# Designed miniproteins, single chains, part 112

Each design is a single chain, and the fold is of that chain. pLDDT is the mean over its residues in the fold that is shown.

## One batch from the design tools (miniprotein)

Design m3891
Fold by ESMFold2-Fast:
Structure m3891 (fold): chain A 68 residues (1-68)
Amino acid sequence: GAGEALAKALKEAFETGSTLVVKTADGQVFEGKGIGAIGAVLAGMGVAIETKGTVEATAGGKTYKGSI
C-alpha cells in the first residue's frame, strides 16, 4: 500500500542520505532531505488519502509505488 511504499522510501533516504521525492497520481511532487523527507511523506500521504490515488516515492535510486 501507499504507507509501505513511503516507509521503504523514507528508510532508503535516511540510509543513503539522499533526497526523498514523492509523486502523487494527480501530478503533485513533494521532496525533502533529513527532517524534510518526513514532511514530504506526510504531504504525499495526505494527497493520496484525499484523492484515493497512488504514490510513487523515490530515494537512493530506488522507486516504491503504492495505493490506498
Scores: mean pLDDT 83

Design m3892
Fold by ESMFold2-Fast:
Structure m3892 (fold): chain A 84 residues (1-84)
Amino acid sequence: GVDYAMQALMYSSLAMQYASDGDIKSAQKYLDKAKDHLKKAKDQGAPKNLIDSSQLAVKAGEYAVKGDFEKSRKLAEEAGRKFA
């Protein structure tokens, strides 16, 4: 559970970074990995705060891929608060 949630956070962060660099292809690749790992984290009963944080991070990645970096940043900040 926890490892998949942590990987979802990491891949979401990579997706946001690649999107900000203009590499949408790599951003989408890592976003897809983040979504897959989030599903596995939920299936394995990861703690609610890690699930909530990872879900917000995935949404941040989705907005970054769409070019909405302001919304992406706000969601990433919320993900950090849920993790802490």
Scores: mean pLDDT 86

Design m3893
Fold by ESMFold2-Fast:
Structure m3893 (fold): chain A 98 residues (1-98)
Amino acid sequence: MVVTPVDKLVELFQELKERGVSVEELDEIGRLVINFLNSDKEKSRESLKKLEELLEPEDVERLLEIIRELAEYTLEHSPIEESKELAKIALEVLEEYE
């Protein structure tokens, strides 16, 4: 099976669940990821700040790398120009964080 960015996201969520992150927190994290990938720069920055509050630094780093891979995949493969513009915005916000 080819490992996709979505597969990596599912694996991370399974590991977080095994470590005791609640289903409610996982749902919030998923919602913030969706908002990050489908918003303007201001809303994407707000979503990132909330992710940093919910997750340990190591988990934030791993999640942001997966989000980067998802955005890059969308930019390369999406036939929808609006989706490409949103992916570019997400990548620009990610570049602001070390």
Scores: mean pLDDT 79

Design m3894
Fold by ESMFold2-Fast:
Structure m3894 (fold): chain A 92 residues (1-92)
Amino acid sequence: SKQTMLQALGKIKDLAQQISDQDAKSKILSLVDQMEQAIENGDYNSAISYLNQISEIAGELEKSKDLKDRRIAIEIDATVTALFLLLYEELK
């Protein structure tokens, strides 16, 4: 459902606000805003593209020497995985 996708996206946004790496934080927050608009418009293909980009940034952040950023990245990646499953169901 759209509401479940938006709630999952909200969790990513809340986690991203806590990131210490300002470049990673700003990029994820920008992608979250674009993805929210795509979901609201039913543009699930664009939403998946934005989510792939969030996943790539989170994957790099998981390699951070900052333990806080690594933990946040792992939590983002778990939410990203759940959100991919929801988005792919909409494309069937």
Scores: mean pLDDT 88

Design m3895
Fold by ESMFold2-Fast:
Order: C-alpha cells, then sequence, then structure tokens
Structure m3895 (fold): chain A 61 residues (1-61)
C-alpha cells in the first residue's frame, strides 16, 4: 500500500520533469496518480488534492 503510493507519486514527479511530455500530458499523469492514491488512502483526500493542485499550477506556469 505505502510502496504503491510512493511509486505513484514518483511516477508523477518523473512525468513533471520529463521534457518529452506536453503540459497536457503532465497534467493528465498528475490527475491519474492523485485519483489512484485517493483510492488507496481516501482519508488523505484533502492533502492529496492540495498536492495535485500545486503540481498542476507548477506545470501551467
Amino acid sequence: SMEEIQKLWDEAGKALADPNLTKEEKIQRVDEAAERIKELAPEYKEVIDGMKETMKAFIEK
């Protein structure tokens, strides 16, 4: 469970740093990771949503 969550966040972080991905693709990867993590840890939904919005704002800037 925790290892799976860590892997999902790591994959999202790699997507953000990938120069071959478009902004739209990066946003999609972040959204998909956040939704998957919320399925695994719904009690942290607000924190996960906050991290998702922060990452998306960073991509769009």
Scores: mean pLDDT 79

Design m3896
Fold by ESMFold2-Fast:
Structure m3896 (fold): chain A 79 residues (1-79)
Amino acid sequence: EEVLKKLIERAKKRIDYLEKQAKELNASPEVIKLIKEAKDYVDKAQEALENGDVETARQYLDKAAELINKAEELLKKEA
């Protein structure tokens, strides 16, 4: 549980940084969409963890990480 809490916090920090960079670089609507979807999955992961559903929290966090990676890759291509 503590490990998942730390991973969720790290994901939130990655998203915050990514949002700042996306705004500065005038990122495409596709990048913005990926960031919004990642935020939604992080929120769902946190809610699942608060409900004691560790497996669901892991699955949502994995989806969030995939979306963050895609947004980072696309943003670098657009820069």
Scores: mean pLDDT 83

Design m3897
Fold by ESMFold2-Fast:
Structure m3897 (fold): chain A 58 residues (1-58)
Amino acid sequence: MKKEEVEKLAEELAKKSPLVTAASNSFVNALIKEGYSKEDAEYIRDKTAELSVASIPK
């Protein structure tokens, strides 16, 4: 599902807590507890990882 809020959240998380947070099972579970669906939580995780790579190239 697409939400502007989901994309903004992914951008903020990518800047503050790049790959480590995005790769965490706890991160996905926390989003599910906040009311996000499993699919949305995984999308935010994956999008956060992609944006962090784009912002901080290795």
Scores: mean pLDDT 62

Design m3898
Fold by ESMFold2-Fast:
Structure m3898 (fold): chain A 87 residues (1-87)
Amino acid sequence: SLEEESAKKLVEGVLSSTSLELNKEQLELLTKLILSNSSIKVSDFLLAIKNKDEEKLEAIQNEVLSTLSPEEVQLANKVAEKVYSEL
């Protein structure tokens, strides 16, 4: 779908802008953040990963999940799986 392709391109754009290697769970959270239309900055998320700030990552996850429908969560997980398999 167009939304799946757009989300994938945005995730790939973020990955190309950083030297951080994201695991599957972190890619899922990044994809959810991109789809959530939240006020949380992608840069804050990447900084939390770099610093291994588990409290901040949990706060981001809770905020993001509160804004997403079950269908959007399923879409995010599908996009993240696809990106992860192509790394």
Scores: mean pLDDT 82

Design m3899
Fold by ESMFold2-Fast:
Structure m3899 (fold): chain A 70 residues (1-70)
Amino acid sequence: MKEEFEKLLEEGRKLADEAKKISPEIGNYLDSLIAHAEEQYKIDPEAGLKAARAFVEEGRKLVEEAKKQQ
């Protein structure tokens, strides 16, 4: 669980960095989702892991959409 969560955080941060190069607003939004998942993991690791999976999926989707608009 912990290792999977850390891997998802790394993927999320990479997506946020990519998004910031295209749209600072999308990058900042992804940063907020990452922070939310970290806080959730402290309270409920299963909820935090679910949130981390969700932000990676959302991040990939937003980065792809942003690239299509360029």
Scores: mean pLDDT 81

Design m3900
Fold by ESMFold2-Fast:
Structure m3900 (fold): chain A 68 residues (1-68)
Amino acid sequence: SLEERIREALVALGVPEEEARRAAEAAVTLFNAGFPADHAARLASTAIPEELREEAYRAIREVLEAHA
């Protein structure tokens, strides 16, 4: 699933499993609600620890853009 791909990408970056799962859920929910990939990724990445947040944003955005 799209959520699973985002979760796996975040875990590969070193994001803890719980934070990765919540961010993936948020990103997919926002994207399905009609938010652009960049907006969905930016909002979802706020749940990620600051040191990984920018990398997480880019990873989420790439997965959503590839799916769209």
Scores: mean pLDDT 86

Design m3901
Fold by ESMFold2-Fast:
Structure m3901 (fold): chain A 96 residues (1-96)
Amino acid sequence: MPSDQEIIETLQEVLDNPEALRQAIRESMSLNPSWTEEQIERYFELTMELIEAALKFISTHGKPAYEELVDEVAEESLKNKLSMEEATRKLIERLK
């Protein structure tokens, strides 16, 4: 299992090379052909904000606390039928 340090390093690498994440999101666009360039950019911005918040949270509280919060937000999002954007915004707020 990846250590807290390995996860922190992975998240930091994404923040240091955001174009790699943008490319990965574009490649995933084939799973939703209705996605516009504007939607890809919004998803990229939201994902970068999440990664920054997650890095700070894991650095302070550790990976198990982060995974517990992710599971809680995922369960709540499924129950309330939240969109991916709404669920991600909720997770970011919980990580602050």
Scores: mean pLDDT 75

Design m3902
Fold by ESMFold2-Fast:
Structure m3902 (fold): chain A 83 residues (1-83)
Amino acid sequence: MKKKEAEKLLEEARKLADGPVTVENVRQATDLALKAVELDPSLADEAIEVLLRMGENATDREAQLIAIGGVLRIIGLKLDHEL
């Protein structure tokens, strides 16, 4: 079931967000969050929260920009399924 798969992907992104906020971890979390929202757009708000939290905790500018880019991409996906 796509919804259960999406929830699992988002949970993996949350685990990365609870760890070190490195460029690699932010990139991985962003990829997982985007895949989750593509499978279940109802998870968009939760995915945005995860990436915003990582961006706020990031000390590396590259990690901050990846998180912001991920948020913007998720907003785009949300708008494709919401008005």
Scores: mean pLDDT 82

Design m3903
Fold by ESMFold2-Fast:
Structure m3903 (fold): chain A 73 residues (1-73)
Amino acid sequence: MSKEELDDEVLLALAEMVAAVGLIHFERTGDKEGALADLEKAREIAEKIKNPVFRQEALRIIDETEARVEAAA
């Protein structure tokens, strides 16, 4: 099994990347539904983070990204 420490760092990075991809998808295509689906995937990844500080940071980034998508509608 991977080290739990590496898993949290990897999951945080992955959640951030998926959220960024969702925002880029929305900015390039205008597809709000697709962007929100990508953000839901990012949230699922963030919820797997065991360290509460890293989980809260991932969710904060996702929430800010979702607010940007929603505000642009």
Scores: mean pLDDT 79

Design m3904
Fold by ESMFold2-Fast:
Structure m3904 (fold): chain A 65 residues (1-65)
Amino acid sequence: PFKGRNTATREELRKIADIMLNSSDYETRLYGIYLKKELGEDLSDFSEEEIEEAEKLYEELRSLG
């Protein structure tokens, strides 16, 4: 799947999300939650509050790009 494309594949995004979720940084973990939500993965291991904070953080980052 790593054939010189600059866009991450769905499988790459899942791996990135898992790496982010294992981070000690709170904001990085929220970004990992957001990526899992975008991928349609099960979020039952996360609180509704964490999911809402992840969405808010991503919207803020999108407004800056």
Scores: mean pLDDT 72

Design m3905
Fold by ESMFold2-Fast:
Structure m3905 (fold): chain A 70 residues (1-70)
Amino acid sequence: KEEIEEFIKEIDKRIAEIDAQIAALQAQLADPSLSPEEKQRIQLEIQILEGIKALLQGIKAYLEKVLEKK
């Protein structure tokens, strides 16, 4: 149980790091000096990070269910 709680904590930390990175990339998209190619690259990076976040959230949800059951 303790080990699962530690894993959930580590996942939460990584999700927070991904959220921070997505926010930074979103802020970069507000720069009017960016080329269309640079904007597309940043948008793709955001999509990849959102995908990774979704997977981590799925793992966390599974682990939380394991903690709720005997």
Scores: mean pLDDT 83

Design m3906
Fold by ESMFold2-Fast:
Structure m3906 (fold): chain A 100 residues (1-100)
Amino acid sequence: SKIVEKVKELADKYIAEAPEEARDLFTELANAFIDLVEQAVKDGKSLEEMLKLVEEFKEIALRTVDAYAKYLPPEVAAQLRALVEKFFEDVKKIIEEEGK
């Protein structure tokens, strides 16, 4: 699937850009999301259903980051949160472009 391929490429790029202290957490979140996208594609989910999945997982990812923020330097927590926000924004664009 072109969607899965592009999301994996995007995840690899964002993992490389992630702060060292938060890289493992971001990698875990990205891989969990990729597994959900692969399953959604396999299940024949519509564009609308896939966009809903992105928004729902983004909320879960941001809550996870906020929960771990206490254990990270404030600057790292802020960078990770911004990285997660941008990652899911770019994922949404991929799904919208390839779902046409």
Scores: mean pLDDT 87

Design m3907
Fold by ESMFold2-Fast:
Structure m3907 (fold): chain A 65 residues (1-65)
Amino acid sequence: SEAAQVAAFEAAVRTALALARRHPQLRDSILETLRTIVDQFSGVLSPAAVERLRALVEELEAALA
């Protein structure tokens, strides 16, 4: 379901935050990977779900600034 995919992405973002804080040199690679995943979902998930995933990546980028 769409809700399950969003929940899985939220868990991935939480893991990515922990990883990037431990390994700051991976920040840009992690953000680029997550952005690529969101772009792949733009043809599969509703526009509202895709915007939520984009917002989660923006929150992650802000947290890593």
Scores: mean pLDDT 88

Design m3908
Fold by ESMFold2-Fast:
Structure m3908 (fold): chain A 59 residues (1-59)
Amino acid sequence: SQEQIEKLKAQIENSPVSPEVKDKLIKLVETHQIETMEQLTQLMYEEVQAKKAAEKARG
């Protein structure tokens, strides 16, 4: 539904991921490749883990 799409987009825009990742995730929501909050949460979790790994490598 449109309401579900808007909720997913809002979650993406409030996430701590980069603008490039936000654009990618928004496209996946708009093309119905992400339809549930669980799918979105899993992908965002992977992005956060990647950022933490990069920060650990930095020092």
Scores: mean pLDDT 78

Design m3909
Fold by ESMFold2-Fast:
Structure m3909 (fold): chain A 80 residues (1-80)
Amino acid sequence: MTPEEARKLAEEYAKKAREAKDPVLQFAYSYMAAGYRALAEGRPDLAAEYFTKAANLFKQAGKPELADYYRKLAEEARAR
């Protein structure tokens, strides 16, 4: 993923956070935006922390597939 792609995803998730009516999803999307912004800045450990928080919130929101996906993304960010 390029820094430009990560920045675009951060902006998209920030918009989703503003549009979300469910506060759990609002916080999940906010952490996604922060995670992708951290990737764009070359901070994978920080991105992993934010993606882990987002995954926990997606699980609470009844979106287990998204929770599993972002949990794996967080583990990959920490591994390299």
Scores: mean pLDDT 82

Design m3910
Fold by ESMFold2-Fast:
Structure m3910 (fold): chain A 65 residues (1-65)
Amino acid sequence: GTGVSVDVLRGAVESVIRQYKPSEEQRRQLEEALRRVEADPDDLAAQQELIDLINQVLQEAAAKE
């Protein structure tokens, strides 16, 4: 598929965790979603779920400011 590269998604997860310091539960969810993408690269739903989780952390950070 034409999905986002796993390396790009991994970098995004690491950056989000470093910059925004999400809760332990959110970090666990991000890491689990990333592992699903790595385990099944054809799972476009897993890629979208990871992107949605990243966006949720960003929205929560924006709401705090």
Scores: mean pLDDT 78

Design m3911
Fold by ESMFold2-Fast:
Structure m3911 (fold): chain A 92 residues (1-92)
Amino acid sequence: MNEAQRAALEQEIDEAMGLMGEEVLRRYPPDPSNPEAMRTTGRLYVKVGEYYEKRGDYKKAIEYYEKAIEAYRLAGDEKNAEEAQKRLEELK
């Protein structure tokens, strides 16, 4: 029973992080002219994708991972783009 409460708290923290990522993305829309901003946007898309993946919403998770890949490519960050692509392939 104590372990179940701990698991529930960890899930709530993950959910809050995903929701915070969506709020930040809404407040600070992507700027493709700034590679550093696009890298930050890519990281936020990955966090939102992870949030939906943990909830079993694979359609939303795939959508956000695809957005992360595009953002990282616009940032010239091929390593993080490849990592997001690999994660997306694991959901198909």
Scores: mean pLDDT 74

Design m3912
Fold by ESMFold2-Fast:
Order: structure tokens, then sequence, then C-alpha cells
Structure m3912 (fold): chain A 85 residues (1-85)
């Protein structure tokens, strides 16, 4: 699974389960004031939903999800990483 395919499928799941996803993300934000912890929990939740939809690709989804989390944590720690080089 490519990073682009992962992002596309996550967006499709968010659209399909918008109310449930919004409620879960609100609960995650309410549980912690730490942006890193919130981001980790949110991506773990979304990656979990995608693994349920495509269990045969769970290992690929897990690997991509970890890569996305690592990149997002780096951007959170250093917002300049979002600047186009």
Amino acid sequence: MSLEEYEEKILELIEKHREEVNAALEAIRAASDDEEEQLRAALEYLTGLLKEEFPERAAEIEAIGKEVLARRLEILANPELEYYP
C-alpha cells in the first residue's frame, strides 16, 4: 500500500463514518492536553479502522501508519518542516 493510497482510504473512511470519527477525535482531545498524545491516539484510531476494512493488508497499513505518525510528530516538534524546500 502506498502513502497516497493510505491517505485516500483514510479520507473515505472518515467520510463514511464522519459522526463516529468526530466523536472519537473529540474524546481523544478531551482525554489529554498533550498534542503528541492526541496525534498518536488519533492516528492509531484511524489506522485501526483501515485495518478492519482491509485485514489482509494489516501489516502494510500498520507500517504506513507508523511512517505517517513519525512524520506528523516531527512536524509538530518543528513546524518549519512543512515549509516547501
Scores: mean pLDDT 76

Design m3913
Fold by ESMFold2-Fast:
Structure m3913 (fold): chain A 85 residues (1-85)
Amino acid sequence: MVVAVILEADTLEQAQEAAERLRRVAEAMGLKAEVRIRGNTLLVTVVAPSEDRARELAERLRREAEAVGMKKVSTVLVFIPRIIP
C-alpha cells in the first residue's frame, strides 16, 4: 500500500521544513519516504507493508504537518494491486 500526502505551505521554507520532518517520521517507523516539492506544494509518498501501518503513518504525517503549521493537508491511501520487485 502507498500513502500519499499532499501539502500546501505558505512558503517554500515551510515546505522544506515539513519535507525534512515527514522524512524523519517515516524513517522512525522503518519506512522510506519519497518527497517532491513544486513551488509551495509538497508530495510525500511512502510504501507501507500493511493497511494498518499505512493508516498509522498517514495520521502521524498529518499530525507532523499540522505541527509545522501547514494549512492544507490531503492524505490518500493507494492500494498496490501486486508485489513490485
Scores: mean pLDDT 73

Design m3914
Fold by ESMFold2-Fast:
Structure m3914 (fold): chain A 60 residues (1-60)
Amino acid sequence: MSPVTDNDVMNGVNSMMDDFGVDDDTRNRVMSRVNDMMRNGDVNTTMMTDVRDDVRRVSS
């Protein structure tokens, strides 16, 4: 079984944002952005790092 999907990636990002203590509005914005990147096929290590940095910056 290889159930790796966009939803699985989004769950991972959501967990990361929860660890950073972001609010629901910020979380929804980040998740929407990640979803758009997944749809475009641009999600990779660099993009995930950018998303993480963005979440961290907004949270701080």
Scores: mean pLDDT 67

Design m3915
Fold by ESMFold2-Fast:
Structure m3915 (fold): chain A 65 residues (1-65)
Amino acid sequence: MRVEISLEEALRRLKEEGGEEGLQAFEKALRDIEHHFGRPPTEEEKTSVATNIILGFRQRRRRRE
């Protein structure tokens, strides 16, 4: 599967929009993937996880405003 943004760009946006909580959620999701599959996550999985976390923060922000 191809994603529209690179892993580096996704992580940059995650830091800007999710801050420390976003990074912690990202770390947890990567550990969950390693536990579930018994292997480290792929770059595609990392990018997808980061993007989903960003979307979650955007939804929460809209409800707060």
Scores: mean pLDDT 75

Design m3916
Fold by ESMFold2-Fast:
Structure m3916 (fold): chain A 66 residues (1-66)
Amino acid sequence: MTVQDQIDSVLRLARQTNNQDTIRQAQRIRDQYNSNIDDPFITGQYRQQVLQLRSQLLGIQRSQQR
């Protein structure tokens, strides 16, 4: 699974939870990641940020299913 797949997953989860701020943040991360693809430090930071957002959104989704 690519980092782009992970970003797409976060965008899908954010849309399902109606979290507009997270949608905007994920779109910004995608743009910055693509613009800095040759910089391993920057791409590494965005990859970690995407993983954190995904974990947070999964927690919110689970809470909403109760």
Scores: mean pLDDT 74

Design m3917
Fold by ESMFold2-Fast:
Structure m3917 (fold): chain A 103 residues (1-103)
Amino acid sequence: AAERAIELAERARRAAERAIRAAREGKGEEAARLAVEAGGLASEAGKASGDIRAMMEAGVAAMAGGVAYGLAKQGDTEGAIEAAEVAGRAARRAAEEARRAAE
C-alpha cells in the first residue's frame, strides 16, 4: 500500500502546514483544530507506511494536537498556539518519514 501511504503523507503535510500557519497568525482555536486534523492524518500515514519513525512522530503529533485542543477549550490561546506548532512540526516529520519508507 505504498500509494496510500504517499497520499496520506501529502495530506498530513498540507494539514501540518495549515496548523503552523494558523499558530503563527495567533489563531489558537483554528490552529488547535488543524493540529488535531494533522495528527490524525499523520497517524494514518504512519500506519500505512509501517515505518516505526513515522509512527513515533505521528504519536507526538497526535498527543500535542490533543493538548492544543484542550488548552484552546480552556481559553489558553498562547498554550494552544505553542502545542499546535509542536503538533504541526511532528506531523510534517511523520509525513516525510512515511513517504520515504513508501518509496
Scores: mean pLDDT 89

Design m3918
Fold by ESMFold2-Fast:
Structure m3918 (fold): chain A 80 residues (1-80)
Amino acid sequence: RAAVYERLLATLQLVHDVLASIPELAEESKRVGELLARAQAAYDAGNTAELDRILEEFVRLLGTLPAEVRDRIQDAINAA
């Protein structure tokens, strides 16, 4: 289960970096950055309940992004 949360942190960082490269998505980049900060704090505290909530929130956020942005994120994940 720890490996799932490590993957969540790595994926949040990668998605944040992709969104930060797109000026029009500054607000979405900020939201992912906030999720990353919350996930790091929860991981350091051993708060698995918060990590599970962050994972659900992150999946929902990804579903709201434009298709071309989701494709770019998927390509970045596959390249990592």
Scores: mean pLDDT 80

Design m3919
Fold by ESMFold2-Fast:
Order: sequence, then structure tokens, then C-alpha cells
Structure m3919 (fold): chain A 83 residues (1-83)
Amino acid sequence: SDEEIRAAALALLREVERVLGITFSEEDRESFVEFLVSSTRNREHLETLMRGILSLAGNPQTGELLSEEQREAILAAALAEIP
């Protein structure tokens, strides 16, 4: 459902913020959630979109990308919001 996708998107952003020590603006947060809600066709598609986004996520101060372990942990936390 749209509500479940929204919950997963918010969980993903919260974990990225925690891991990278950053804070997204409310505008960026809402834009990201709306993108995933409008773009997701099913759970597999959502996982693919989130995995792709996480592959590009990094620390804005150092330029260091999230490790594979960090990406998988964040993805697992986000997907836990979907039954």
C-alpha cells in the first residue's frame, strides 16, 4: 500500500541519517517519499529502487560511499516496514 511504501521510505531515510550523521530537510524527505510511492509497482521494484539509491548514498563531508554492509542493513530496516 502507499502507507507501507511511505513507512519504508521514512525508515530508509532515518537509517541513512543515523549512519551518515546527516539530516534531510522536510522538503527533501517528502520528495523522496512521493518518488517511491509514485514509482513503486511491487515489493521487488521497491527493493530495486532503494538498493539503487543506496549505492549512490555517501557522506557529504568526505565523499565516502556507504559500505555494502551498511547498505544491506539500511535496506533490511526499511523493508521490515512492509509485511
Scores: mean pLDDT 80

Design m3920
Fold by ESMFold2-Fast:
Structure m3920 (fold): chain A 81 residues (1-81)
Amino acid sequence: MPSPEELLEEMRAVLLDESLSAEEKKARLERVAQTALAQDASAETLLNIGIALKEASDLTGVDLSELLRRIMAEANRRARA
């Protein structure tokens, strides 16, 4: 299974891949985020994923707000545990 660090690198690679459409970038970023949520990822890792999702939304104009909300809520829960 990919590590949280590998997931963050995959997100960066997706954002920098000019061959991918905005829709393909959104789908791949959603899969990475869902994988991190399913894993016992640290609050810091989920926060970094949330930051990457916000950057992706700002760069591509794709609405990632619902996914960002879910990631940030889970990061906050894990930070308080």
Scores: mean pLDDT 75

Design m3921
Fold by ESMFold2-Fast:
Structure m3921 (fold): chain A 88 residues (1-88)
Amino acid sequence: MLIPSNEEKKKILEELLKKSDRKKIYEAFLLSLEEKYDEAIELLKDIPLEEIDKAVYEFLLEIDKKKLKNEKDPKIIEAVKKALELNK
């Protein structure tokens, strides 16, 4: 299975935004592509949970793989995992 590149992920987010006004989600994921995970997670915590869909779940898995394995702040880890759980 071909894993999307960061540029392909950006295109997917841009296409999703053409169909809904989820600018904060886009900003959070752009920050994560720049490896600014702390800022991305803070924006993500402010996003209404009902606006997180299956496509966003896939991007949150990428944050989890890179950030949460090295993150020591349990509040940040819990916030991202809670967002992932709500997309199930």
Scores: mean pLDDT 56

Design m3922
Fold by ESMFold2-Fast:
Structure m3922 (fold): chain A 73 residues (1-73)
Amino acid sequence: SALDKTSDDEFERLFAEVDHDGSGLLNVSEAKSLLEKMGIKATNEQILNYLKKNNVSRLSFNQLKDLMKELEG
């Protein structure tokens, strides 16, 4: 797809950079750091709410993408 892969490529790079344990899962602090690097304002409460909504303790790559969509509206 020729539509908007630039943000996805940068997102993959940043995810790998903040994923300190290489698990493919980010905690609240790591997820917040990635979102701030992407220019998205997110509070700890917004991230925690997403975790509760999805019954997970940490965010995968796909879950963080979904969180970004929710934060953007």
Scores: mean pLDDT 76

Design m3923
Fold by ESMFold2-Fast:
Structure m3923 (fold): chain A 67 residues (1-67)
Amino acid sequence: GEITDVSGKKFTPKATLLVPPSVPLEKLEELVNASGLPAALIEQPDGSYLILAETEENREILEEQLK
């Protein structure tokens, strides 16, 4: 289904990226916003975040930026 990204835009997620718990939410939000790509952040029970991306290509771009 369609979801809302971090900036309030709607998109359909087709790819998922697991973020290590060592990455703080503030840095993650800055990275996603700077990319300009539609993405949503989901908090996991362990305090880490999951990024839902619109495409597999967008997921790969975001993953590379986290390295």
Scores: mean pLDDT 77

Design m3924
Fold by ESMFold2-Fast:
Structure m3924 (fold): chain A 74 residues (1-74)
Amino acid sequence: MTNDELAEKIYEKMGGKFPKSVILTFINVYNELKAQKPFEEISLREIQEEMKKRGINLPLSNISEITKVYNELK
């Protein structure tokens, strides 16, 4: 499954609550962080901080919601 296909599935499951571009950026951020720390848990705060550096400011509650759906569908 490609990152784009996964982003589409997450977008549909969340009823369009977040733009597909935001979800795709989340997937790319998560994969990059996991590549750097393959044996460590990625914290919601690390995801939030990296997304903020890319111009996407979301509260931890929204990052948590996307992370939960991502983990169910990946």
Scores: mean pLDDT 83

Design m3925
Fold by ESMFold2-Fast:
Structure m3925 (fold): chain A 84 residues (1-84)
Amino acid sequence: SENLKLGDEHLLEGLRARAEGNYQEAGDHFYLAGQHYDEAGDYKKAATSYELASQSYRLAGNFEKAEEMEKKSEEARKKYEKKE
């Protein structure tokens, strides 16, 4: 699954950027990770990645992007909370 690999790569880059205090860059990478996980149907990882993006954008002072990511995290959570 190429999308899972790309999601994992962006998640790792986001964690690295966050550790360096580059919060805007971290948010961008976590957002891309979430998009790739969404495309792969891994909604739990997508939700977590969007949540990390929201937190990172907030630390960067980018409140508009933080709110956008929070909504995407909520949407992804709804997708994996489906009961069979």
Scores: mean pLDDT 88

Design m3926
Fold by ESMFold2-Fast:
Structure m3926 (fold): chain A 80 residues (1-80)
Amino acid sequence: MEEEIRKALEELAEAARAEDNEAARRYFGKVKELAEKYPELTYKLAKELAREANAAGDASAAVAMHEVAEYARQILEKKK
């Protein structure tokens, strides 16, 4: 499962970097589905990938990962 979430996040980051709006929307849909099922793990992985993207100077990927982390955080807040 962690590998599936990481792969989906990487695909989203690549689409964001390429400015491929259709692919980004499709991958974000898949990531949202994974976040609904595994919000804590998705939040953790998105935060890790956002830090890696920022360290690499990859602003587009970092923004996309922060958006995923925020979505997962909102799911976690609703469960409290």
Scores: mean pLDDT 82

